Designed miniproteins, single chains. Designs and how they scored, part 20

Each design is a single chain, and the fold is of that chain. pLDDT is the mean over its residues in the fold that is shown.

## One batch from the design tools (miniprotein)

Design m701
Fold by ESMFold2-Fast:
Parts: structure tokens; C-alpha cells; sequence
Structure m701 (fold): chain A 68 residues (1-68)
């Protein structure tokens, strides 16, 4: 549940709550998509895929924060 804890921390951060509502919505959608994808990868024992997806998700979230 490390990835869920990581995303929960992002969504509960002051920085996230200070973002415009549209940016918050986009980041929440990314988190939901990544949670589903990580669950699929874990069901297939694809631990490398979990790590790669986590890195890509952080980059996407960072880009949304910079755009907002």
C-alpha cells in the first residue's frame, strides 16, 4: 500500500489544496488512474511496472502544478 500512502500524502498536502480547483481535479484523476493501474500491475506481479508508473505519475502531477 506504499503507492496509496504516497498519493494520499499528495492529496492532503497544503501545496495541493492551494492549487486551483481544475488543477486539483486533474491531479485527483491521475491518482485514481494510477491506483487502478498499480492494482492491475501488482495482480500480475509486475513490480518494475509499478515503479515506472509511479515516476511517470509524479512527473505528470509536477507539470500540472507548474501549469496552474
Amino acid sequence: DEEKAKYKAILSSRDFKALPPEAQKEIKKIVEEEEKKVAELLANSDFQGVVERGVEAVVRIFEIKNKA
Scores: mean pLDDT 69

Design m702
Fold by ESMFold2-Fast:
Structure m702 (fold): chain A 65 residues (1-65)
Amino acid sequence: MAEEYRKKAEEAEKAGDNGSAAHHLVEAMLADGRVTDEDRARLAELMAKQKEAGKEAAKEIAAER
């Protein structure tokens, strides 16, 4: 059910888990069979935040070498 996936995405985003939020938003879009402009914009923002967090994690890993 697409609405349940959207609720999970919102909860994940509130928890600071941008990766899970993006994943659940994609699940909602697939279940709905429809992608809104808002969904696309939200997904892009979540992916950008996840990429930035990934860069921080990569710097920490690199600092161990």
Scores: mean pLDDT 73

Design m703
Fold by ESMFold2-Fast:
Structure m703 (fold): chain A 70 residues (1-70)
Amino acid sequence: EEERRREAERLRGRDEASGLEGAALDAELKAEQLRKEDYSSPENRNEATAYELAARAHREGARRLREEEE
């Protein structure tokens, strides 16, 4: 039944949002670690920036999924 299929998709969306929030937190912690270890290194700066962008993307994705739940 399509009704039950949509309910399952809503549950997956909720789990996915939580997963994205977790991924964002992990990326933020990794960026903080890189900044703390040696921010003078261009490689570390670029990697930290990449993790920060990934974290923001994950948080935005989670926010969108939560808004769709309304």
Scores: mean pLDDT 70

Design m704
Fold by ESMFold2-Fast:
Structure m704 (fold): chain A 56 residues (1-56)
Amino acid sequence: SEELEKKIAELVKEYQKKFKEARKNNDPEGIRKLRKEALDKLTPLMKELVRERKAQ
C-alpha cells in the first residue's frame, strides 16, 4: 500500500541520516547497532508489503 511505502521511505531517510553521522564519527559499534535497529523496524514492514502484493 501507499501508506506502507511512505512509512518505509521515511524510516530509510531517518536511518540514512543517522548512518551518515555515525560514519563521520568513525563509530563502527554505532553503525552496527543502527543497522540492526533499521532491520528490526524495516523487516516487518517489508514483509507486510510483499505479502500484500502476493495475496492478490
Scores: mean pLDDT 80

Design m705
Fold by ESMFold2-Fast:
Structure m705 (fold): chain A 74 residues (1-74)
Amino acid sequence: NLQEHLEASKAGLEGYENSLNGKVDEKEKEAMEKHRKTAEELLREGLLSERQAESMTRSGPAIKKASEKLKELE
């Protein structure tokens, strides 16, 4: 489900934003790990390509690209 993929991506983005604000805590680490597990599950079910799953497990780089693209679209 693309909605689950989007929700996982949002969780990762929130973690990244907290990191940028200098407010990284245990909650962020849990969100990042949940994001990675979701990507692995989606890959296993064949709902994501290997490239997409790898992008999600590397939340930092993937989230950075998403953030930059959002700013460009504004």
Scores: mean pLDDT 58

Design m706
Fold by ESMFold2-Fast:
Structure m706 (fold): chain A 61 residues (1-61)
Amino acid sequence: SMEEHRKKGEEYEKKGEEFLKQGDNQKAAQYYSKAAGHYHLSGDDKKMEELILKSVKLQGG
């Protein structure tokens, strides 16, 4: 459901933040990308775009 995807997006975003605090930019980027996919499936395109941009910046794009 859309609600399940929103919940998963929140969980992966939190994991991305945790890895970012640890200095693991590669893991942070991976989890932000996973979160973005779930936010897209939940209909939250603004949040998807936000997390894609965060992921790309961490990968040096």
Scores: mean pLDDT 87

Design m707
Fold by ESMFold2-Fast:
Structure m707 (fold): chain A 100 residues (1-100)
Amino acid sequence: GKEAAAEAAKAAAEAARKAAEAARAGDALGAAMSAGVAAVAAGVAATLARKGGNEEAAEEASEAAYEAGEAANAAAAGDTEKAAEYAEEAAKEAEEAAEE
């Protein structure tokens, strides 16, 4: 149920925060890896929320997955500033998905 979706969203938020911290430190590889983890966790959260009938949480988690994917792409390109911005948005959306 709802608990599994919220736990996945919390995992996405933590991974996205780590991605933002790595990006701000200039660690493009660390940012890309953490952002990738955030994207997967947010995708799981979206799927579980949708199955549970919580469309708002599913939309928030889907936004988090998109932003985390963009953070990973920016980090892979060496753009740590954009990676940090996308990762911060991913963390915010994932936190909103976790709160219901």
Scores: mean pLDDT 87

Design m708
Fold by ESMFold2-Fast:
Order: structure tokens, then sequence, then C-alpha cells
Structure m708 (fold): chain A 59 residues (1-59)
């Protein structure tokens, strides 16, 4: 869990939104998805945040 979250956060910070989405999706962990969504919104990646929110609704 922590490794997937740390990796997703690093990818978001680097601007790799597609890589971050893949890592969060592969984790299958709602906590990772919620934390990644929060970071994406905070950094202004609204499209990534919307995709992460859609994945959370499918869980």
Amino acid sequence: MDVALARAAALIAAGDTEGALRVARESGDPAVLEAARFLARRLGYEDLAAELEALLREL
C-alpha cells in the first residue's frame, strides 16, 4: 500500500499523470486512489482527479 501511494505521488509530482493513474489503478486500494485524487486536485491535474474519482465510484 505505502509503496504504491509513494510511487503514484512521485509520478503526479513529476507530471506523469498516465503513469500515476496506472499505479493507482493497479493497486486496487481505495486509500491509494483517494490520496492520489487529493494530490492531483491540489496540483491542478483536474483530468487525472476526475479519472481517479470515477475509479473510486466503481469500487
Scores: mean pLDDT 80

Design m709
Fold by ESMFold2-Fast:
Structure m709 (fold): chain A 58 residues (1-58)
Amino acid sequence: SAELEELGRKYGVTPAQIEGAVQLAEDLGEEVAVQYMQKDLGLSEEQARELIEEAKAL
């Protein structure tokens, strides 16, 4: 969606990466998603948590 594209630009990630992180948080919990985002997407812990919250609000 256009909202995911805008969110991706804000954090320097793709819509597919956001969808993957949200799915990972739902399946394995937020802490696993946050660690994935820090290690594989290069986000800080704070950025990862904010991105998950913003994506869930869409």
Scores: mean pLDDT 84

Design m710
Fold by ESMFold2-Fast:
Structure m710 (fold): chain A 100 residues (1-100)
Amino acid sequence: SMEDERNRLWAEAEKKIRELFDNAVKALENGDEDAFIKYLEEISKVARELAERTGDPAARDFAEELEKIIKDYKEGKITPEEALQRLLDAWERYRRRRAG
């Protein structure tokens, strides 16, 4: 069903985001800022793909907020740890907004 397909796409996105998040944490621990940024940008691509495939406004809003988090980090407004925390908070917020 369409509901089963959307739930599957959200579950697949969650798995990919968790794997990329873990890679971003490892890059941060190794002092590899370029890899850290690349993993955040890959999470942004996963969020965009989720939005395109589901048509879900919550997925779109998550992608937009993640782009802002990445921008704020690149501009030196937030720490890498704050960027990771804001990403997790945004994911949980938009995931719950999807769950009715």
Scores: mean pLDDT 85

Design m711
Fold by ESMFold2-Fast:
Structure m711 (fold): chain A 56 residues (1-56)
Amino acid sequence: MEEELREKIEKEIEESLERMREAIELIEIAHERGRVEELANTAPEDLERVRRELRE
């Protein structure tokens, strides 16, 4: 039980860290392209679209 809970928490932490790394990467790309203001004003549901545009 203890081991299973720890494994689940570790997985959630790893997934959260991965999401943060992706967000940092997106912000860095937006900064380089002068689109930080656009990213900051983007609704959460539109973030995936903007992310695709910035990576193209």
Scores: mean pLDDT 72

Design m712
Fold by ESMFold2-Fast:
Structure m712 (fold): chain A 101 residues (1-101)
Amino acid sequence: LPPRGPPVPLTPGLEAGLAESQKAIEDYKKQVEELRKRKDAAGLARLGVKTGNRSLIVEALRIDPEAAVAELRKLGVSDETIRRYLREAGIPDEEIERLLA
């Protein structure tokens, strides 16, 4: 690949990027609140995986462990990672093994 460095962002560009980021955060919070109102465990788990938000995944597992585990598996999350999230959600090991069977 030819050696080429990316352009250094200027201060005005940083301010514009911050405003766009704030709007994205507000839109995200609104989406999370809507999913919480519906108790959509699958939706919360999907959003948590897409955004890297572990707390949303754990919340989804507390609402509906079976639906959340099914969605996580559908998204390609490993059983080992799902097991870790289930423990963080306070689900007992016996129930974790049953959910992952």
Scores: mean pLDDT 77

Design m713
Fold by ESMFold2-Fast:
Structure m713 (fold): chain A 63 residues (1-63)
Amino acid sequence: MPGTLARAKFDVPATGPGELTVRKGDLVEILEEVSDDLVRARNLETGEEGLVPKKYLEKIGEV
């Protein structure tokens, strides 16, 4: 859901264009649910936006 806050469970490097690099413990804002297993998010630590698998994120709150 847009405006959902989540924390990265694992280090996930971007491996292609449009992917988001996250480090374990990073706070991200979910901007869009692209599919059942993939979101577009903003890393609040770096300001970068990109695609990240939902399974690597732990939901911690909603706006």
Scores: mean pLDDT 77

Design m714
Fold by ESMFold2-Fast:
Structure m714 (fold): chain A 55 residues (1-55)
Amino acid sequence: SMDELAKKVVAMLRELGRDEEAERLEKEIKEETDPAKKASLITGGALLAIGEELD
């Protein structure tokens, strides 16, 4: 479920034209083994996507 959520957040960022942030987040999530840090990365990506949608 966390990996699925990560894929969704990365896809949302790409959809919004934030390709550089999406690529960075995808790499960081792939390399991260700590569940807490992974959750933090996904949350940050989601907040970034929400902020973009509200513009």
Scores: mean pLDDT 77

Design m715
Fold by ESMFold2-Fast:
Structure m715 (fold): chain A 80 residues (1-80)
Amino acid sequence: MEEYKKKAEEYEKKAKEYEEKYKKLKKEGGSKEEILSAENLASGYRSLAQGYRLLASGKNPYTGLMLIAAGNSSIYLGEK
């Protein structure tokens, strides 16, 4: 279960990095495509972090798995 906590921490760090990038793009007038990409990546990593944190706690495993699936989908969209 410690593995899930480590993954949650790593994805939380990535979420913060993309959240920061999203804020800068919005503030500086980045392209629509860049803004959407950063938003999807930030959201995706945030969902992964929350999902793995739930799996680590053992309290909401189904919600954790759903958040991981949603996070992976958002990251896929943000990378395309």
Scores: mean pLDDT 82

Design m716
Fold by ESMFold2-Fast:
Structure m716 (fold): chain A 67 residues (1-67)
Amino acid sequence: MEPLSDEELEQLYETVPEEIKERAKKLVDATVATHAEQGRTLTPEEVKRLEKLIAIRLYEFDKEAEK
């Protein structure tokens, strides 16, 4: 069960600042490397979806930190 639909995921990703998107890409690269060490390969589509999810979560944490 995914927390967001694909449409919701894309809309939320569009609201994320570019700097946070770049941070998400770095975290995704680390996640991909971890999966590879465990003998698991993520598809390019899965990697892009994971990047969007991580970017949205980072933005949520950033907003909480501003409170």
Scores: mean pLDDT 75

Design m717
Fold by ESMFold2-Fast:
Structure m717 (fold): chain A 87 residues (1-87)
Amino acid sequence: LSPEEKKHIAETSRKILEEEGSAEEIIKEAEEWVKSHPLTPEDLEAGRKQIELLRLAAEAAREQGDEELAEELERIARGLEELLEKA
């Protein structure tokens, strides 16, 4: 990823977190969705890609000096990873 792409990813991720509230809220919504919708193999693959992108976004946030955003993104990635492991 270019420095411009990394900055854009970090900025976009911050806006999403501001809109959704917190990492805990995002994880809770994902848990509730999984309870009512069994994960397909396609959902599992998409989830793994999303976790990878979240960790890349956390790295980008850290490079921009936004440690708080990086920690929130890592928390979301960890929560989603736990959900996929239980599926």
Scores: mean pLDDT 75

Design m718
Fold by ESMFold2-Fast:
Structure m718 (fold): chain A 68 residues (1-68)
Amino acid sequence: SSREYAGQYASSLVNQKMTEGASDDEIQQTIDDSRQEFQRLSQQSPDYVKKVADENSKKSQQTRQQAQ
């Protein structure tokens, strides 16, 4: 469901923000923004929501490997 994709997307963005050293307030804002954005996108294109979630998961993995 789009809710499951939104959860994966939010987790990916949170992981990126944590890697970047973001504050707790910034992480919470990222979660809230991600939920709102995904609800909007899921109404426009369910396929797009899934692709974005998959791409962000891959980017988070790459960012973790490259972070020093």
Scores: mean pLDDT 67

Design m719
Fold by ESMFold2-Fast:
Structure m719 (fold): chain A 59 residues (1-59)
Amino acid sequence: MQLEAAREEIDRFFRALALGMRLAPDAPLSALVAAAALLADAEEITEEAVRAALEEVLA
């Protein structure tokens, strides 16, 4: 139901945020959060997806 969907989005967000912090530790927190938010509705959180989202936000 709706609660499960929200939980999955939150889990994807934090997965993307953690991976972003590992891949780009020098990036500002605001950019890391923005990139993670872009991936919250993605079906899979990969290193490539996180890199692409960070490039989009930091461009």
Scores: mean pLDDT 78

Design m720
Fold by ESMFold2-Fast:
Structure m720 (fold): chain A 70 residues (1-70)
Amino acid sequence: GGGSKAAQAAGEAAAKAARAGGDPETVARFSYEGALKAGDEKGAEAALEAGLKAPDGHTASVYATAAAGG
């Protein structure tokens, strides 16, 4: 398990996508890939689902990062 590393990777990817004007779907996907790369498959799935439920890209980055690492 890499919970803290997964949260960091998901947060970094989500922040970059949100700064680029990404929608919730884009932000959620980047968070998912970041968490998977860090080795946390369950954190990645949680980040994807949480991000997709957000109303905007910025909120998606917050939801996805929290879900990936608590």
Scores: mean pLDDT 79

Design m721
Fold by ESMFold2-Fast:
Structure m721 (fold): chain A 88 residues (1-88)
Amino acid sequence: SDKEILEEAKKLLEEAIKAVKEKDTATLEKIKKELEELLKKAKDEEVQKKLKTAIESVKAAIELANSKDVTKLVGGILNVIGGLLDFE
């Protein structure tokens, strides 16, 4: 179900937060691909929108991985996780 897709996306974003703190771009790229696969399976337009937001947050983290502003990147991902939880 799309709810199960959002729960899986939440777990991936929690892993992304750890990867951002560690500056692990390889793990962030893997998480981006897994989120893109979840987007292909999603049927609900609001779920697709939430997954697109999640993918963009991970893309931003990859592009800014060498930035010293890790706190803003973590904050952005936490905000996306909050949005996923609101679907219930």
Scores: mean pLDDT 79

Design m722
Fold by ESMFold2-Fast:
Structure m722 (fold): chain A 82 residues (1-82)
Amino acid sequence: MSEEEARRLAEGLRRKAREDIEELEKNKDKMDPEVVELGIELARRVAELAERLLAGELSAEEFLERLREALREAGERYEALA
């Protein structure tokens, strides 16, 4: 993945994260509070990683590795809620 491709991906993920947070906030009364909080935290972390890549603080490889870790940790925490 090129630096340009990584930046385009980060822009898209940042927008998606904002939309996901909005959707979760709208439906918070219809879902488990822990699930909503976990979803918002994951979306916030994704947006933060995207912003760090766009600021030149992360390489494309570092961004993808950190994104993978964030998704893995969120999945583990989701399983723990059951």
Scores: mean pLDDT 82

Design m723
Fold by ESMFold2-Fast:
Structure m723 (fold): chain A 85 residues (1-85)
Amino acid sequence: SAVAERLREVAARVAALLEDESIPAELREELRAGVAAAEAAALAAFEAAEGSDEEKLLAAVETATAALERLLAETEARLAAWRAA
């Protein structure tokens, strides 16, 4: 599915950033914290959606995916600004 492909792409890019020791440890720590917060929010949304509505579960997955994509984009923008300084 398109969402599964987006999640795989985001996960691979996040993993690459977290393993890159040339990136400041503080930025990697903020990314790890952001991922943990996004995962906690996604879990809460899935629990709130209840198990009886597939549309609500799909909406929760889409929202969680978009939040992770935004976190990645913001992290990459901060990294670019750091490298330009």
Scores: mean pLDDT 79

Design m724
Fold by ESMFold2-Fast:
Structure m724 (fold): chain A 65 residues (1-65)
Amino acid sequence: MEEEERRRELERLRKFNEEIFKIYDELLAQGKEDEAFAKVDELNRENKEVFALQVAAGREAARRL
């Protein structure tokens, strides 16, 4: 059923976002702000193809708020 796939995909998205923020926070704690931004961009790009539609939809919704 699609409901189980949705839960699995949402869980992946949550983990992906948490991973990005964790790396960002860790690098900031180390005083490596430039590296933090570069790392976030790198990870975001790697997974953009898989989550492109969801990310684009989220940005579009946020821009209209």
Scores: mean pLDDT 66

Design m725
Fold by ESMFold2-Fast:
Structure m725 (fold): chain A 85 residues (1-85)
Amino acid sequence: MEEEIAKLPEEVRRRVEELLARAREAFARYAATGDLAAAEAYLRARLEAVELVASTLKDEEEREEILRRAEEWRAAALAAARAAA
């Protein structure tokens, strides 16, 4: 992700950085409070950042594969957070 972010247009890179900052804040809230809503906000912001990066790809199959794997990761991470609650 770091190398991919560096290759993005300035406007897209700034937007991804904003989404990742939002994800960090949500994760900090989850770590401090155990609030599942904060965990969901973190995962949503991470998925939005991945979707934005994927939208810059010209290969439809590569874009769909990245989005599919990101959604699988989000679902698994959310299930793990719920199991820990």
Scores: mean pLDDT 75

Design m726
Fold by ESMFold2-Fast:
Structure m726 (fold): chain A 71 residues (1-71)
Amino acid sequence: GELEEAERLVEEALKQSPPDPKTALEALKKGMEALKTAPKEEIPRAIGLVLRAIGLLFEAGLKQGVAPPKQ
């Protein structure tokens, strides 16, 4: 299902160091699709995956944007 696909893509992005922005974006897309189709019981899990994918995408974007890692 889409929750499982989102989880897989998050795991793939985590194995990439730094995360690939394409993989992180795909994880976000699948997480959002999972959130749209999830039953009420799975909504918190889908939200967690979306937030994690956003974090990975932000990290990938920082590498792309040449932002300082601390300051």
Scores: mean pLDDT 74

Design m727
Fold by ESMFold2-Fast:
Structure m727 (fold): chain A 67 residues (1-67)
Amino acid sequence: SATNRLVALHELREVLDQIPEISEEQKEAILERVATLPSPITREDLLAVVREVLSEEQAAAVEALLA
């Protein structure tokens, strides 16, 4: 649903904004990729996109905050 997508994108953006090592360009790339995923967007879908765009260390920080 549109509501699920908006909530997932909002929560993900808040998590990404807590990690200063992630650039605005990286945040934008992640959010754009997540926005194209079929609903419902799962936690595993979010983690897959995060791992594709971010370094291993940055991805681990996002995973910890999403737990």
Scores: mean pLDDT 79

Design m728
Fold by ESMFold2-Fast:
Structure m728 (fold): chain A 116 residues (1-116)
Amino acid sequence: ARFEAIRAAALAGLGVLLEREPRTAVLLVDESTSIEEVREKIEELRRQGVTTILLFATGLSEEKRKELEELIREIRAADPDLTLVVFTDEDLDLTPAQVRELAAALRAAVEAHRAE
């Protein structure tokens, strides 16, 4: 019930965001994703003309959380025109599985919008 309400609200909010910021992308980061891969994915999205990234970080160790925080700080300093919004399991009060499901639903909505 709570997760379903959050997913519905997030999809509605994303719909509004995509009308204003059609160059929005969703990125999922978990413990299996290296910090180098995160950097490369963000650089690739920027080359594709993305101006807003919704980054979902789930199931991370404390060490990887710190490395990700340092990378985000570096990227924000180097590219002030990029809107980078970070969501964690703790910020959302969701399980890692729920964060993955939410990120997948939002990515599907972004791809559907691009197909129009």
Scores: mean pLDDT 84

Design m729
Fold by ESMFold2-Fast:
Structure m729 (fold): chain A 55 residues (1-55)
Amino acid sequence: VEQLLIKKVADSKEEAEKIAKEVAEELEKKGYTVANVSVRKVGDKYEATVVAIKV
């Protein structure tokens, strides 16, 4: 079992959500199962977090 956690920062909430979706789709293409996707505001930026596992 392999777990991966990816964080990316973006200037807008919409951009962060788009990045999170793209990262999740790429990880699924590589054989991971996406367990969680979240976007949070950090200062004046937004942080996208994707958690994926491979079994």
Scores: mean pLDDT 83

Design m730
Fold by ESMFold2-Fast:
Structure m730 (fold): chain A 69 residues (1-69)
Amino acid sequence: SLEEALKEVKEILDKHPDISEEEKEAVLEALRNKDADAFTRLVLRLLLEGKITVEDAQELGKILKKVFG
């Protein structure tokens, strides 16, 4: 469900202190709006900035695929 996906995404992002609340909310808002392009762009930016791991990015991608198909 979208509610479960939002919780899983929040749990991944909350493990990383370098991610701002504004960045977390932007990712969650993209997921709520079913904006796969915005979600992907934001996650890739976090990965490129070293704020999440490759494993976190892969897990976020799996969540996206489950929600959006």
Scores: mean pLDDT 87

Design m731
Fold by ESMFold2-Fast:
Structure m731 (fold): chain A 76 residues (1-76)
Amino acid sequence: KLKELAEKFEEQADKAEAEGNYREASRHYIRAAQLYELLGDKEKAAEFYNRASEAYKKLGQDNVAEYFKKKAEELK
């Protein structure tokens, strides 16, 4: 089910972030956010778009980070 898939991507993102793999973490956070959007869980979707933004900022990709931060703000 979509919720289980979103939780799996969240788990994979957290693991990647703990390993310092911010590129992989950002990809998984975006997938989790998109699935939570489809589920109508705007709060979780915004949370994971913010986590993706933080990961992109650590990668030095400030433009991409701002994009996802604004996307998260639009969901609140």
Scores: mean pLDDT 85

Design m732
Fold by ESMFold2-Fast:
Structure m732 (fold): chain A 74 residues (1-74)
Amino acid sequence: SLEEKRERFLLEFGRIAQEALDKVPPEKRGEFLHRLAEIARELFAEMEANPDLPLDVLIKRFRERVEEALKEVS
């Protein structure tokens, strides 16, 4: 179901976000968290608009955007 898909994405989101956040200096973590929240909102909207989109694709997109955000805060 879409709900189970959201739950699995949230678990992966939390793991990837925590790993990335640990690489960000404390003074930039607020900016980075704001960026992550924006990325998460966009991907949740995509998941709801496109229920057939595989979870692996969503996780890959999230990881790619997190890596991009890491470069932008340094």
Scores: mean pLDDT 81

Design m733
Fold by ESMFold2-Fast:
Structure m733 (fold): chain A 82 residues (1-82)
Amino acid sequence: MADYEKGLAAYNAGDYETALKYFEKAGKKGDAEALTNLGRVYMVLGEYEKAIEYYEKALELDPDNLRALSNLGMAKKELQKQ
């Protein structure tokens, strides 16, 4: 079905490689929630600069996305701790 739902199922199963694949496909179709979740997968992987990049892309599509705004702030704080 939808790439976003497949990404969520993979993420919940701990299959981050598959989650990234499907969230990236959904994000390329303009799904801001998929881009937000793509950033969250990169947060779990410790890839904070990539997480920031995808949260910023989510905000380009939906500037008032509160989840992306909150997660962007967290990613920036984690990057500064490294």
Scores: mean pLDDT 83

Design m734
Fold by ESMFold2-Fast:
Structure m734 (fold): chain A 55 residues (1-55)
Amino acid sequence: SNEKTAQDILKVTELAARDTRARGRRLGLSEEEIERRVETILQKGQEVADQVLKE
């Protein structure tokens, strides 16, 4: 179902955000840069999930 696909996208997006924070800290990025990258990931994931729900 579209609802299940959207849920799966959001779950994968959450995992990607978590990985991005961990990797960013390991690479010595600033917290500001890390949060900017995470915000972009979360926004794009939400946009894709919203598009799936419109179908």
Scores: mean pLDDT 86

Design m735
Fold by ESMFold2-Fast:
Structure m735 (fold): chain A 83 residues (1-83)
Amino acid sequence: MDKELLEKAKEILEKAKEELKDDKKSVELLEEAIEVIERALEGEISLEEAYEELHRLAKKAESPKAKEALDEAMRLVEEARRL
């Protein structure tokens, strides 16, 4: 597992959350996504489970900014799985 890729995914999600702070729905989705990354970093869930959870959240995202952040986080989780 590459912790650097997961930390980068978390940073991207946290930045998007700050940029969308006035959009309560996007903040809630991004907070859930950050929790998924944190659980993966702690070894509580597999990278496969983290990817599937982020994919479900991306399908619920209505903000283009939130969706872009989730898509990038999913890409980084996939890269971590292949290392």
Scores: mean pLDDT 85

Design m736
Fold by ESMFold2-Fast:
Structure m736 (fold): chain A 65 residues (1-65)
Amino acid sequence: SLDEALERDKPQANADIDALIAEAEAMGFTEEAKRIREVKEKYADNPLAALIHAAVILSVARSKA
């Protein structure tokens, strides 16, 4: 079911968010890294939504660099 697929993907989504935070910090996007952490906390119950928001934040930062 969709709920089972979402549950299966939650640990990976959290790991991917942490990877995006580390990547943002490594690239000097300190404000974006902070925003990604805030998104992770805000959407703790929905890490897939947090991951989408985090990916958009980093993508926008890269496009403006």
Scores: mean pLDDT 78

Design m737
Fold by ESMFold2-Fast:
Structure m737 (fold): chain A 100 residues (1-100)
Amino acid sequence: SALEEARRLLEEGREYLRKAEEAETSEEAIKYAEEAVRLATEAYRLFLSVGDREGALEAARLVLEAGKVALEKAETIEQINRGIGMVLRGIGLILDVELA
């Protein structure tokens, strides 16, 4: 089901967030954070498609947390810009759920 798929994507995204936090290089941390954002964004869309607002909010928060980790690990201007983009995306998704 879409709900089971959304939950699996959310858990996979959390695993990539953990990998981003544990990454030995900024490049690896940013790539893992971007994968967490991709997975969490897909989970967000699936949760919304089945009316699971709480699941959508949890996925949106994961996008924000991945962006924060990316920003903390960033060592170049390009990496900082990528981290900021992820943070802003996460904030936007949270607001979309809470203001709907």
Scores: mean pLDDT 91

Design m738
Fold by ESMFold2-Fast:
Structure m738 (fold): chain A 62 residues (1-62)
Amino acid sequence: SAALIERIALRELQEAGLSPEEAREVLRLAKAGRHDEAIALLRRAGMSEAQARATVDALAAV
């Protein structure tokens, strides 16, 4: 289900070093089509541009 996939995504983002609040914001931005903002947040959290883009693309597909 979408809810299960979202829960897994939030867990994986937190394991990558994001706070619960940051993880929820990234998911919200990706779902809203605000991909550049989601990428920027992930990059501030320490992800490379390529990792951030791949992560946002995967989240948007949920």
Scores: mean pLDDT 83

